Designed miniproteins, single chains. Designs and how they scored, part 47

Each design is a single chain, and the fold is of that chain. pLDDT is the mean over its residues in the fold that is shown.

## One batch from the design tools (miniprotein)

Design m1707
Fold by ESMFold2-Fast:
Structure m1707 (fold): chain A 58 residues (1-58)
Amino acid sequence: GMKEELIERIERAGVAAVVAGADPAEAARLAQQGIEAVKNGDFETAERYLAQLEALAA
């Protein structure tokens, strides 16, 4: 469903950020905050954390 797909996207973005040379602790923190937002139904906040992770992977 929508929540599961967004969590998977956040997890993949976190891995991509670390592979790109981001601090693993920072990437893990952003991913955890994004996943928590998804679980709470706060999709706007989740998308912001996803965008931050994608920026670290760019």
Scores: mean pLDDT 88

Design m1708
Fold by ESMFold2-Fast:
Structure m1708 (fold): chain A 90 residues (1-90)
Amino acid sequence: SELKEKALELLEEAREAIKEGNDEAAYEKLVEALELAEELLKQGKVEEAKEIAEEVLKLGKELLKVTKDVTKAIGVILRAIGLLFDIEMQ
C-alpha cells in the first residue's frame, strides 16, 4: 500500500539521520512512521502495520544508544511495543 511505502521511506530516512547523529530528525521520522503503522492497523492491514512497528522498535533502540534525549527515544519504543500488543490482540 502507499501508506506502507511511505512508512518504509520514513524508516530509511530515520536510519540515515541516526547515522548522521541527527537524533531530532530520526525521532520525528520514527514518530511519523509509527503514526502510519497505527493508520494501517485501523484499515485492517495488520501485517503491514506489524512490519512497520517492528522496524520502528528496532530503530528506536538504535536511537536510544546514541541520543541525548533518552525520554523521547523511550517514548517511541514504548509506543511501538503498545502497537505490537494491539496487533497481537486482533
Scores: mean pLDDT 87

Design m1709
Fold by ESMFold2-Fast:
Structure m1709 (fold): chain A 92 residues (1-92)
Amino acid sequence: MEEAKNLIVEARQALLDGDYEKAVELAEKSVKLTNGQNPEALLLLGEAYRKLGDEEKAIEYFQKAIEVASQKDSGLYKEIRERAEKLLEEIK
């Protein structure tokens, strides 16, 4: 759990720094460590792909983030789902 969380923090920092390729690499590692079950990692990967101009992959990962976030009734998952839905609407 800690390694996946650290990768998410580093990926978010890379995204804020404009290093979108690094953000993709770090977020992909987090997705692999969580077997695609962490909606925050999926959301972050979608955001990084959108910044790189890969709208098709961004849409794919936003949809996956919504699907995973919808599996739990928690405040964090609700926030992730709402953010992914908003970002998806901006590019559709």
Scores: mean pLDDT 82

Design m1710
Fold by ESMFold2-Fast:
Structure m1710 (fold): chain A 70 residues (1-70)
Amino acid sequence: PEEYIKKADEAEKQGRRQLAANYYTKAAEVALKNGDYEKAIEYLQRALELDPSNQIAKVLLEKAKEKLEK
């Protein structure tokens, strides 16, 4: 996830909010695959702050929260 977070930060500094949100979403996918649900939620919340219309981030956030309830 470190590589995607660096790319997200760079995109944010360039004002490319949708691109930054996509990189945070990719970092969250890696975190979910590794069972790191808390980090996935953190990245997905950041993605939705940057792009509230990102449907992939919304779906993944719901999934990550569901996993934490177990």
Scores: mean pLDDT 82

Design m1711
Fold by ESMFold2-Fast:
Structure m1711 (fold): chain A 92 residues (1-92)
Amino acid sequence: SESLLDQLLEALEAAKKNGAKIEVERDGGTVTITVSGLSLNEAIALALQAIGLDLDGLNIEVKIDGGTVTLTISGLSESQAKALYERIASLS
């Protein structure tokens, strides 16, 4: 839902405010977000928030590699994916 995407964006904005680097890619209805420069605690917190959003119905895969969290959101319409991509790209 759009409310879950807004919660994701709030989490990403918080990470950027704390000094994280955000990169985003789109392929059709799939958006891949890479958040780097996180402390271990920040990476775990972001991953847990993303897992919570997945459990609430947002199709999101989470990968942690040290201070980097990769979030893959799938099952979006192309218009939803494009809108999400443009909003996150503004944070990069």
Scores: mean pLDDT 83

Design m1712
Fold by ESMFold2-Fast:
Structure m1712 (fold): chain A 58 residues (1-58)
Amino acid sequence: TFTVTSGMDPKKVVEEIKKKKPKTVKLNVSSGEERSIASEVIKLLKENGLDDIKIEYL
């Protein structure tokens, strides 16, 4: 499991996900900033073929 917090760089998040190979990624969506980060992370995961990862919204 990997949890994405506010202030994280989406590109660095995807790099860490590739490194750790988690089965689940948790995305904070409580604020507009968090939703923007979550949206970009999801987009980058799909672009990198990591669509098998379970997404959970916090």
Scores: mean pLDDT 78

Design m1713
Fold by ESMFold2-Fast:
Structure m1713 (fold): chain A 86 residues (1-86)
Amino acid sequence: MTLTLTFQGLSPTQITAEVLRGIGLELEGYRVEVKVEGDTVTITIEGLSDEQVQAYLQLAEQLRARGAEVTIQQDGDHLTITVRFS
């Protein structure tokens, strides 16, 4: 499964943290693409297990519970999670 994580409304410190998250996953052997555009970071991860995808879905729901705007879209083997911080 391929996962695309989009984080919007980030501070410079939060942008750095999300970029380091992507680098960490690449160092663990995942195929990762990280894009930074303004206050938005997009991370695409290939080769995730169902258990890993479920962990990211739980994280997204926790962020929603804390007041972030979260959108989840699935198209076949591709899951997109978009998180907007206020």
Scores: mean pLDDT 79

Design m1714
Fold by ESMFold2-Fast:
Structure m1714 (fold): chain A 66 residues (1-66)
Amino acid sequence: SDQILAEAEVSMYLMAGAVYERFGDYEGAIEYYQKALDLARKNNAPQSVIDQAEDALRRAQAKLAA
């Protein structure tokens, strides 16, 4: 179903963001966390998933600004 595909895609974007963040590529991390957040919101993902993506995005943005 479209929902299962969207859930998998959100998870993939969150993992990609985490990999970029782990290696200090905060611009790459921001790109993928933003994709995860946008897709999670579009598909009415559980609030816990939206919060996870928002927190990850905020953290990566803060590190880029430092």
Scores: mean pLDDT 87

Design m1715
Fold by ESMFold2-Fast:
Structure m1715 (fold): chain A 98 residues (1-98)
Amino acid sequence: SMLQEKVNRLIGLILRAIGLELDAERLIEEAKKSKNKEEKKELLEKAIEKLEEAIEDLEEAIKLAKELNDSKLVERLEKKKEELEKKLEELKEELKKL
């Protein structure tokens, strides 16, 4: 059914966004430990890409959650998106200082 397809897509998007956030966190930790400026830049750039992809997945997930009338899930996903957007801006600012 179309409902089952939307639910499966929603779950897939959320799981992918979680994985991308975890990948970004690992890259940020590696960047913080790096004493090499070029390596640090590369790691932060990769982390930024992962967070941008996670935000895109969350935006699509929010649209699907709204179509499913799951207001609690919409609220949780919007809060997570705002958290990731803030983290993204902080990383972009850090990258500019390098």
Scores: mean pLDDT 91

Design m1716
Fold by ESMFold2-Fast:
Structure m1716 (fold): chain A 62 residues (1-62)
Amino acid sequence: ALEEGKELLKEGKYEEAIKKYDEALKKDPRNAEAAENRAKAYEKLGKYLEAEADLFLAELLK
């Protein structure tokens, strides 16, 4: 899920990448890397509030 999300993010498939990061966080809710990469995908889609929430989550997990 995490690696698939990174590949989709590189391909510009931001919505599909978010779904893969959702799967990664469902399996491991403390996966800071998944939260950080989901934030990047949200930023690319202009969803800045969702991106900020995921960055905050990632900081809590460090």
Scores: mean pLDDT 81

Design m1717
Fold by ESMFold2-Fast:
Structure m1717 (fold): chain A 58 residues (1-58)
Amino acid sequence: DSLYQELEKENQRVVELLRQLRELTSRDDSLVKEAQEAIDRATRKGLEVLRLYREKRK
């Protein structure tokens, strides 16, 4: 389903961001914070896609 595929794409982006964050061990607090916000946004979008998918099942 299109919604499920978008969720998978968002998960891939989160995984990529997590890898970059792990490699970013020398501290730029601003950059780390921005990466965390990007991860949070991707996660929320994934949850929204799942919610829409469940509503369509009704």
Scores: mean pLDDT 68

Design m1718
Fold by ESMFold2-Fast:
Structure m1718 (fold): chain A 86 residues (1-86)
Amino acid sequence: MLSKEQLKADVEQAIADTRDLKARLEKLGEEHPELREEIEQSLALVDKYIDEARKALEAGDYETALFTAVNATILAAISLKIAEDK
């Protein structure tokens, strides 16, 4: 079963992965001004999930932190795929 140390490491990794996806989304928004509004909305929601994951991590709620961080990663990845398909 997942240890506290493993959950914390997984949360930190998910946040790092989300930052990489976020950077790719930001670049796509700069290259495609027609997608900017949609990308900015996605980026704002991703940032909210990252902040929520960090707050849960600081509170010692590692399972909530991991769930929230993974959701941020999924949202960023889906947003990037949708934007690239336009």
Scores: mean pLDDT 82

Design m1719
Fold by ESMFold2-Fast:
Structure m1719 (fold): chain A 62 residues (1-62)
Amino acid sequence: SSLTTEQQSQINKAVNKAIEAVEQGKIDEAREILRNEAKMSDAATEETIQGFKLLLEREKAR
């Protein structure tokens, strides 16, 4: 599948916002961003949030 430049830009912005929300512990906001702005399914949204959590935990554990 191919994405338009505009769609890819929107997804990139949404992902960045979601990472920031997860870093602040605002998991519900991260879900809304991924679902509404990145247009992810519920399953994809949860998978992405779990990935962000694991990445942040790894960085803190250093």
Scores: mean pLDDT 78

Design m1720
Fold by ESMFold2-Fast:
Structure m1720 (fold): chain A 58 residues (1-58)
Amino acid sequence: MSKEELEAEAKADEEAARELEEEYRRAEKEGAEPRKLASLYTAAQLHKIAAEFLKSQI
């Protein structure tokens, strides 16, 4: 995998994490169930971890 491919994948994961964090904030304001909030939080964190891992391979 090239540096450019790793950078592109990392940016995609960072974008996904931002979208999930925004969804989390909206759901929290709407009074969503704690389990739904935990799911959104976990998904955002996994994308952040993936992005950091991909950046570490550069």
Scores: mean pLDDT 84

Design m1721
Fold by ESMFold2-Fast:
Parts: sequence; structure tokens; C-alpha cells
Structure m1721 (fold): chain A 61 residues (1-61)
Amino acid sequence: GDAEALAEQLGISVEDAKKIIDAGRQGSLEGRANAKPGEEGANAIGQAAAEGIKKAKDEIE
């Protein structure tokens, strides 16, 4: 699954990979709440997901 693939890619445990994926999903939800219509909204959602992932990685590492 995605968690196992991410764990192998980053050299972390599957449990830590799940935390990163969950943080990315949470970031996407926050991005959707603040998104503008069209292309700008899609970019904002992606950025929010990336920030969530970065924050989770900082907590794990």
C-alpha cells in the first residue's frame, strides 16, 4: 500500500509513514476549506498537503 511504499522510500517504519500520509490528508482538507476556485485552489490544496507532510516528518525525525 501507499504507507509501505513511503516507508521504504524514506527509510522509516510503516507506522511513521501512516502518520505522514494522515498529515498530508489533513493538510488537503484544510487546503480545500481555504481554496479559491480553479487552478489556484488546486495549487493551494497541494501546498497545504505538502506542509502537513513536512510537519509530520519533522515530528518523526
Scores: mean pLDDT 71

Design m1722
Fold by ESMFold2-Fast:
Formats: structure tokens, sequence, C-alpha cells
Structure m1722 (fold): chain A 77 residues (1-77)
């Protein structure tokens, strides 16, 4: 496996972890009747996914995901 293929796989793992975290928070918000909160998390997640896919490095992708997770947790309060 070359470095480019490895970086692509690492980005896919980062995307999967972000989407899984978001899905859990969305489900918790929906169960609590916080439909607006669930929608805000969906929008933030979609924007973060686009930014991660456009990221030039795995490090950039990780930072985008870390910030998105923090924002999701703040919205989910």
Amino acid sequence: MNAEEREQIEKEIILSLLQMHAAIRIREAEKAGKLETAEEIRKLTDEAVERIEAAKSVEEARKIAEEAIKEIDEIAK
C-alpha cells in the first residue's frame, strides 16, 4: 500500500468515526424531543464531511473532525 492509499483509508476511518458520533448525538436529541438540535447536528456533520473530503492531509482531516465533534457536543447540551 502506498502513502496516498494509506492516507485515503485513514480519512475514511475519520469520516466513519465522525458520522457515528453524530448519529448517536442525533438519536439522543430526537429521543429527547430536540428536533431542532438534531437538525443542527446534521447540518454541522454534512459541512464537516465536505471539509474532511477536501482536506489535503490526514492531520487536517483529524483537526476538522475534532472541532466538529466539539461543536456537536456543545449543540447537544
Scores: mean pLDDT 85

Design m1724
Fold by ESMFold2-Fast:
Structure m1724 (fold): chain A 100 residues (1-100)
Amino acid sequence: DEKLVNRFKLLADSTVGIWRMNAHVLLDAVKKGKISKEEALELLEKAREKTLKRLDEILEEAKKLDLSEEKLKEIEEYIEEKKKEIEKETEELKEEIERL
């Protein structure tokens, strides 16, 4: 069912979107001197870990459904791309925080 694939993609997108909002709040807090660079980097790592775990949980929920191998693989590949986006953006944000 195409609707199920789209639902899981939407859940992954929502999870990544929430992480991006939180990451930018941390960056802004460092820029405004509300928290230290060390504290922001620690919180960013914790947020990354929680987001990656949530993406894994979304995939595990998809595996419990009676989906074709092709549709499950589409969800798996989409989630792996979202994980790569999180890792890349985390490195970019760490570099930006370190340069402040």
Scores: mean pLDDT 89

Design m1725
Fold by ESMFold2-Fast:
Structure m1725 (fold): chain A 75 residues (1-75)
Amino acid sequence: SLLRRAAQLLTAAGILVVGAEISLELGDEEAARADAEAAIELAREAIRLLESLEEPDEEMIKLAEEVIRRAEEIL
């Protein structure tokens, strides 16, 4: 289902943004940037899938937007 795929993408994006934040704290700016960029890509794809549903999951969209916000703070 599209909802399951969106949830999987959002979970992966969440893991990546946490990894990016940890890498940034350790001074690995290259790893932080790579993970942040990947997190944004996956979170944006999750939003695209969620918005294609008849009843979009607004809470999941909000979580994806928060992942993007956190990742953009790293970039």
Scores: mean pLDDT 90

Design m1726
Fold by ESMFold2-Fast:
Formats: C-alpha cells, structure tokens, sequence
Structure m1726 (fold): chain A 77 residues (1-77)
C-alpha cells in the first residue's frame, strides 16, 4: 500500500513522474499479491488523471487503490 500512498503524495505535489513510478510499482506489487485486477481500475484512472494534469483526481484514485490493498490484507487473514 505504501507505493500507492507515495503516488498520491507526489500527485498532490505535482511530481507526476514520481507519481507514475509509484503507481507502476504498486500495480506490480498488487499483481504479485493476486489482487492486481481489483486495483487496476483505479490505477488506470489515476494514470489518466496524471496525463490530464489533474493531480487532485490522481491522488483520489491512488488513495482508493491503497484502500483496496488494505482491505484485501484483512480479508486474507
């Protein structure tokens, strides 16, 4: 979840290159954990928001992806 939280912070700061990097790292980690499909929609929307220069929307979608990862960790226990 830390990668998606970092993506949200960098999107808010306007560092879209780092936000994109952390979204990618979070997506790979989620795929390795078997939950990539569950976060894919929000990762896609965050990337589209970054392409449009909308750091606020990118932050919101990255935070939703982080929440899904947290909820899946609780369900897997």
Amino acid sequence: IEHFKKAAKYAEKGDFKKATKYLGEGSVESDEQGIGDEVAEYVKKALEALQKGDGKKAKEYAEKAAKIVEEQKKKKE
Scores: mean pLDDT 77

Design m1727
Fold by ESMFold2-Fast:
Structure m1727 (fold): chain A 60 residues (1-60)
Amino acid sequence: SSEAEKKKKLLEEILEGVKEVARAVGRVSGASEEEIQKILEIAEKETEEYLKKLLEELEK
């Protein structure tokens, strides 16, 4: 498989891990399922943006 394919799979795994942690923190904090869903949407967006910037930095 190509290097790009490996990077994509790693990013997907990182994103899933971040979402799992965010869900766990939301539950421990007493957030409702609706609030947890909003937290996950924010975590996904922020993580994708951060990983994109990180990849651009690593290509320098």
Scores: mean pLDDT 80

Design m1728
Fold by ESMFold2-Fast:
Structure m1728 (fold): chain A 55 residues (1-55)
Amino acid sequence: GDALVAAITRRELEVLESLPREEQIRILERSAKNLEAKGYLEAAALLRERLEELK
């Protein structure tokens, strides 16, 4: 469910922090759009928050 996807997304965000900023932005934008299209709104919101921090 959405809660499980959000929990996995939080863990993946920690791993993404090890990548260059430009790489993180590309991955986050694509992943957020994909999750939104699938209805995983909580997980998508986590990715959007991270994008705002990187801008």
Scores: mean pLDDT 79

Design m1729
Fold by ESMFold2-Fast:
Structure m1729 (fold): chain A 72 residues (1-72)
Amino acid sequence: SLEEKLLAKAKEIGEKYGKVELALEMAKKAIELLKKGDLMGAMREILDLAREHGVEEMGRLLAFELAKLVLK
């Protein structure tokens, strides 16, 4: 459920920036960390990947959507 919702949000955000594949990769790596119980690591991974690829705003939006899905 959370995984499916995060991947759907990643696709939507990636489409806005023309970076769908990157947004999905960021979400998938975050999901791996979430499965280990590492929410802070998941958010950091999204933001670090976004900075490395020059799409910091896309990364911030995806991290915010992740936080919303976890915090209810």
Scores: mean pLDDT 86

Design m1730
Fold by ESMFold2-Fast:
Structure m1730 (fold): chain A 71 residues (1-71)
Amino acid sequence: SQSVSVDLGRESMRNGELTKKYIEKMKEYAEKGDLEKAKKYGEKAIEYSRFNEDTYEKVKKEMEEIIKKTE
């Protein structure tokens, strides 16, 4: 195994915090009608959410809704 348990725990928490921040920004900009910025933050949220499958699926669905409005 390639990860030390302490580092893995810290990375997991950091990724969770970043995912939450980017989800909030994505939703905030989507509500304001700034779909381009919402899309940008959605992409960041997806990137960090890859370490949690439930969060990843939720962010992906929300991002797809935003993309659908920008296309």
Scores: mean pLDDT 70

Design m1731
Fold by ESMFold2-Fast:
Structure m1731 (fold): chain A 84 residues (1-84)
Amino acid sequence: KRKDLILAAANLTLALLEAKEKGDEEKAKEYEEELKDLEAVDPEAAKEGIELAKKAYEEAKKTTKDPEKAFELAKKKVDEEIAK
């Protein structure tokens, strides 16, 4: 379903950003490839998920300076938005 793809794209975007923060190039490349696969299936839903994740992460960073906590909060915000 489209909501499932949006959620998957958002979660992959958050995982990609976290991997880049940790300097895990192997994981970052893996998540980039998975995200491209989702874009190939439904580019509009993938874009929506990516934008949702970036917005959630930006909002989470305003709440905490701890990158790990920021990603946890961003994931919760993504889950809340998809549930609407």
Scores: mean pLDDT 81

Design m1732
Fold by ESMFold2-Fast:
Structure m1732 (fold): chain A 55 residues (1-55)
Amino acid sequence: ELSEKEKRIAKYLVDNIGKKVTNAEIAKALNLSQSTVSRHIKKLIEKGLIERKKF
């Protein structure tokens, strides 16, 4: 089960597939902090919804 912030982050990553994006860029695009983005990306990886990737 995904929170609203996790859904928005996952959608942004899917929409930008093949592009190199940083946690800072995601944070700016979604009006979130980098810490919030990092936490939710870790949860998405733990849930198996995205691949572990270095930015």
Scores: mean pLDDT 72

Design m1733
Fold by ESMFold2-Fast:
Structure m1733 (fold): chain A 57 residues (1-57)
Amino acid sequence: REEEIKKLEEQLKKNLEKYKDDPVTQAVAYYDAGKAFEELGYPELAKEYLEKAKELL
């Protein structure tokens, strides 16, 4: 469980650092992470990442 969360967060951090000057691509990365957390059954965590995606748009 915790290892799955860590893997998704590490993937997200890599994408955010790669595209730090592109807020639209960062928003897509947050959105993808939020959807992945929804599929894994973590709706509250998913909501936080989806809100981050909205914040960047």
Scores: mean pLDDT 78

Design m1734
Fold by ESMFold2-Fast:
Structure m1734 (fold): chain A 78 residues (1-78)
Amino acid sequence: MEHTEEGKRLREEGKYEEAIEHYREALKVDPLNVEAWQGLIRTLNDAGKGLEAGQFAASVLDRFSREEQLKLAEALEA
């Protein structure tokens, strides 16, 4: 499985630290991977790191299209 899929599985198991590491690895390969950014943000929120999740989202929004920014905003609300 790709790192994004592994991260999602680990998050569903409540293994937030491991999920974050897999999402970060996916972003090292493709920094514009919206699914990996959504997963990272959601996992940080699940771990009680909502402020950190918001900071990560804000830091990358300028690099994404409007449509991609909407997908990231959905992750912040979930």
Scores: mean pLDDT 73

Design m1735
Fold by ESMFold2-Fast:
Structure m1735 (fold): chain A 70 residues (1-70)
Amino acid sequence: MEGDILARAGEALRKAGVSPQEAVRLTNLILELLSAGDYETVERAIKLLEEGKVDEAFKLLEQALENIKS
């Protein structure tokens, strides 16, 4: 399941056409959330990226990480 999520996240990022800096940042956020076990947020972010909603995916991932750290 983890491997499938990572593969889908990578494909969604390529499809979204993000800048290299955005791709690195989004990948780091996804990896941190996966390490924390928040698979639901990663799945939601993948859907947003597939819809081209890059800014919404970014905000979702950042907010979820802040909630975990709080």
Scores: mean pLDDT 80

Design m1736
Fold by ESMFold2-Fast:
Structure m1736 (fold): chain A 80 residues (1-80)
Amino acid sequence: LLEEGLKAAEQALEAVKKGDYEEAEKYIKKAIELGKELAKKGDKEGAMVVTNGVIEALRAMGKEDEAKKLQEEMKKMLGL
């Protein structure tokens, strides 16, 4: 789960670097789902690490507002 989430976030960032925003969006969604699953299982640290990877991909796409919203949403979900 954690490893899969990290790989998905990494693949999202690589897709952004290649200009493949459709591929990036797919991996962003996958990483978010895996991050939420980690949160549900009580792995708060793993959920935040995966979420930070997604935030980096979103920022690389120029989606700073979406990155901030995701970070806030995940912190609230984790009770941080």
Scores: mean pLDDT 81

Design m1737
Fold by ESMFold2-Fast:
Structure m1737 (fold): chain A 64 residues (1-64)
Amino acid sequence: SAEDALAAGREHFAAGDLETAVRLYRQAIELDPDYKEAWRNLGEALRALGRVDEAEEYFKKAES
């Protein structure tokens, strides 16, 4: 489920596996594009990777 993908992404993010976290957050969004928390978490992971401009786009999606 989208919730399971988000939860797995959070675990990998906390462990420092940022690339895996991004992949899992993208899977959550593919399963449920209206899952605002997944958009927000993807933005946070991208910001942690230094991809600030991309992160801002995903934060806007989370708030739209």
Scores: mean pLDDT 84

Design m1738
Fold by ESMFold2-Fast:
Structure m1738 (fold): chain A 84 residues (1-84)
Amino acid sequence: SAAEQLEKEMLEILKKAEEEGKSREELKEKVAKLEKELEELKKQYEEEPSEELKEEFKKKMEELLKYGVLLAREEEEKREAELA
């Protein structure tokens, strides 16, 4: 399913991030960039609707969901470590 594919891709991203020593700050920057790109795509779609813009918006939304979940997980793990 699409959900299983997203979970698999998220696990691959998480594994690579751990191997590369990526920080919460790097994930936060990636999320911020994707949010800005989505806002720009939304404005373009409202002015000049196209199937290509719709598909690009969907791809960016999927990326935002992946990195957003990873960022939330990293922030939760940091919070738990500070409370331990």
Scores: mean pLDDT 72

Design m1739
Fold by ESMFold2-Fast:
Structure m1739 (fold): chain A 62 residues (1-62)
Amino acid sequence: DYEEKLELALKKIEEAEKIDIAEAAALAEQAAKGLEKNPELAAKAKAKAEELRKKYEEELAA
C-alpha cells in the first residue's frame, strides 16, 4: 500500500520534473508527508525532494 503510493508519487514527480522542477520538488515534499506513517518510505521521498531542490537551486545559479 505505502510502497505503491510511493511508486505513484514518483511517477507524478517525474512528469512534473520535465515541466517545472520547483513544482516537482514540492510534490516530492508532499509525498514524504503523505508517507509519514512509514518512516522508510518517507525517507526515500524526502531524499528525492532534496535531490530535486538541489537541482533547482543549481539551475537558478547558472
Scores: mean pLDDT 77

Design m1740
Fold by ESMFold2-Fast:
Structure m1740 (fold): chain A 68 residues (1-68)
Amino acid sequence: MTVEEFKEALEKLIAEAEKLGVPQRIIDLLRKALEYASTDREKAEEYVRETLRLVEEELRPKYAHLQA
């Protein structure tokens, strides 16, 4: 995956997260990943993985409760 492809993937993730009503904190992590994609791809990938893990494993169930 090139830097351009990675940026496109991140932009799509951010758009999807905003559409799903994900909190700004998670969006900020994705934004940092996008910024790091140009300078440090490995760090950008770490931010993306942590964001996805939090959403899927911890934040998703907790956030669904708050939306009720």
Scores: mean pLDDT 71

Design m1741
Fold by ESMFold2-Fast:
Structure m1741 (fold): chain A 61 residues (1-61)
Amino acid sequence: SLEEVREELLRFLDEALKTLSPEQAYHLVAQKLKELADKHGLSTGELLRLFREVRDRVDAA
């Protein structure tokens, strides 16, 4: 589900931010998001919304 993808993605981002720079973490998470979107059949709108949420969270870090 979209919620499961979001929770997995944000957990992955939080772990990446412990050791990587914000921009490095963003690139790693963006790649994972594309893979999860393909696996779970996310719409373009859902994918763009999650990209924005990840970008906002990284910019706040």
Scores: mean pLDDT 82

Design m1742
Fold by ESMFold2-Fast:
Structure m1742 (fold): chain A 86 residues (1-86)
Amino acid sequence: GLLERGLAHAKKAIELAKKAIEILEKGGDEKEAKKLLLEAEIQLGMALIIKGVLLVAGKDAEAAKLDPAIDEAEELIKKAKELLEK
């Protein structure tokens, strides 16, 4: 359902952001890290849209189940962006 799709997108955002951070912390390919970060932001955006749809549908408890993964993805994306600005 929508919840499972939202969780999949949020988890993919986490995976992609972690890979971008690893590349940046090791002084690797910045272009590859930027590509992974863009893909992470797209996946997070999809999870946020699904959360919004669940909230509009009155499925507040299901929407809340997305919050831990969304919050982790947002924190990791922020960290990757901070590493790119150094």
Scores: mean pLDDT 90

Design m1743
Fold by ESMFold2-Fast:
Structure m1743 (fold): chain A 65 residues (1-65)
Amino acid sequence: MLDAETAAGLISMYASSLGMTVEVEVRGGEVVVTISGSSPEDAKEFEAMARKIGENMGIKVVIRR
């Protein structure tokens, strides 16, 4: 299956496409995303997509603000 690194890459690219400021880390097979300075609408859409990516790949995604 796809690894946490692949999930992190997809999440990072998606955040970049939205113009968001995020930090993405891979920790022991899970992805930790820290969102800073985002708009509420972009943050909501991004969180939904990040969680969906994790769910589809069987990777745990932790979102922080």
Scores: mean pLDDT 77

Design m1744
Fold by ESMFold2-Fast:
Structure m1744 (fold): chain A 119 residues (1-119)
Amino acid sequence: ADVAKVERDKELLKMSPEEKLAYVNKELGTNFTKEELLELAKDETSGKRLVAIRALGEIGDEEAVEPLVKALKDESEMVRMAAAEALGVIGEPAVEPLVKALKDESESVRIAAVFALGR
């Protein structure tokens, strides 16, 4: 029990500049948390929406499935394609919405859904 705590404290000392920046951003009220990335992915008016969708895909968090499924219905072909790619990283919870994306009007979105399901 005690040895595990000492190892965790050593890993915290190796905190990345990005993690330190995130902490500073939180103190200054600019805090990009996982929940804020989820909200940005839902906000169709945000110029940061596409970046948030891609970030959620890299994280592979199941909590992102619902906002990414909504993004599959976006007016922007690029947003729908990015959402399909992100859902492909998440895997099993995304299978049903990706199957629906196979019927999308855009060939690029359909191709992204095929590759996502082929993982």
Scores: mean pLDDT 66

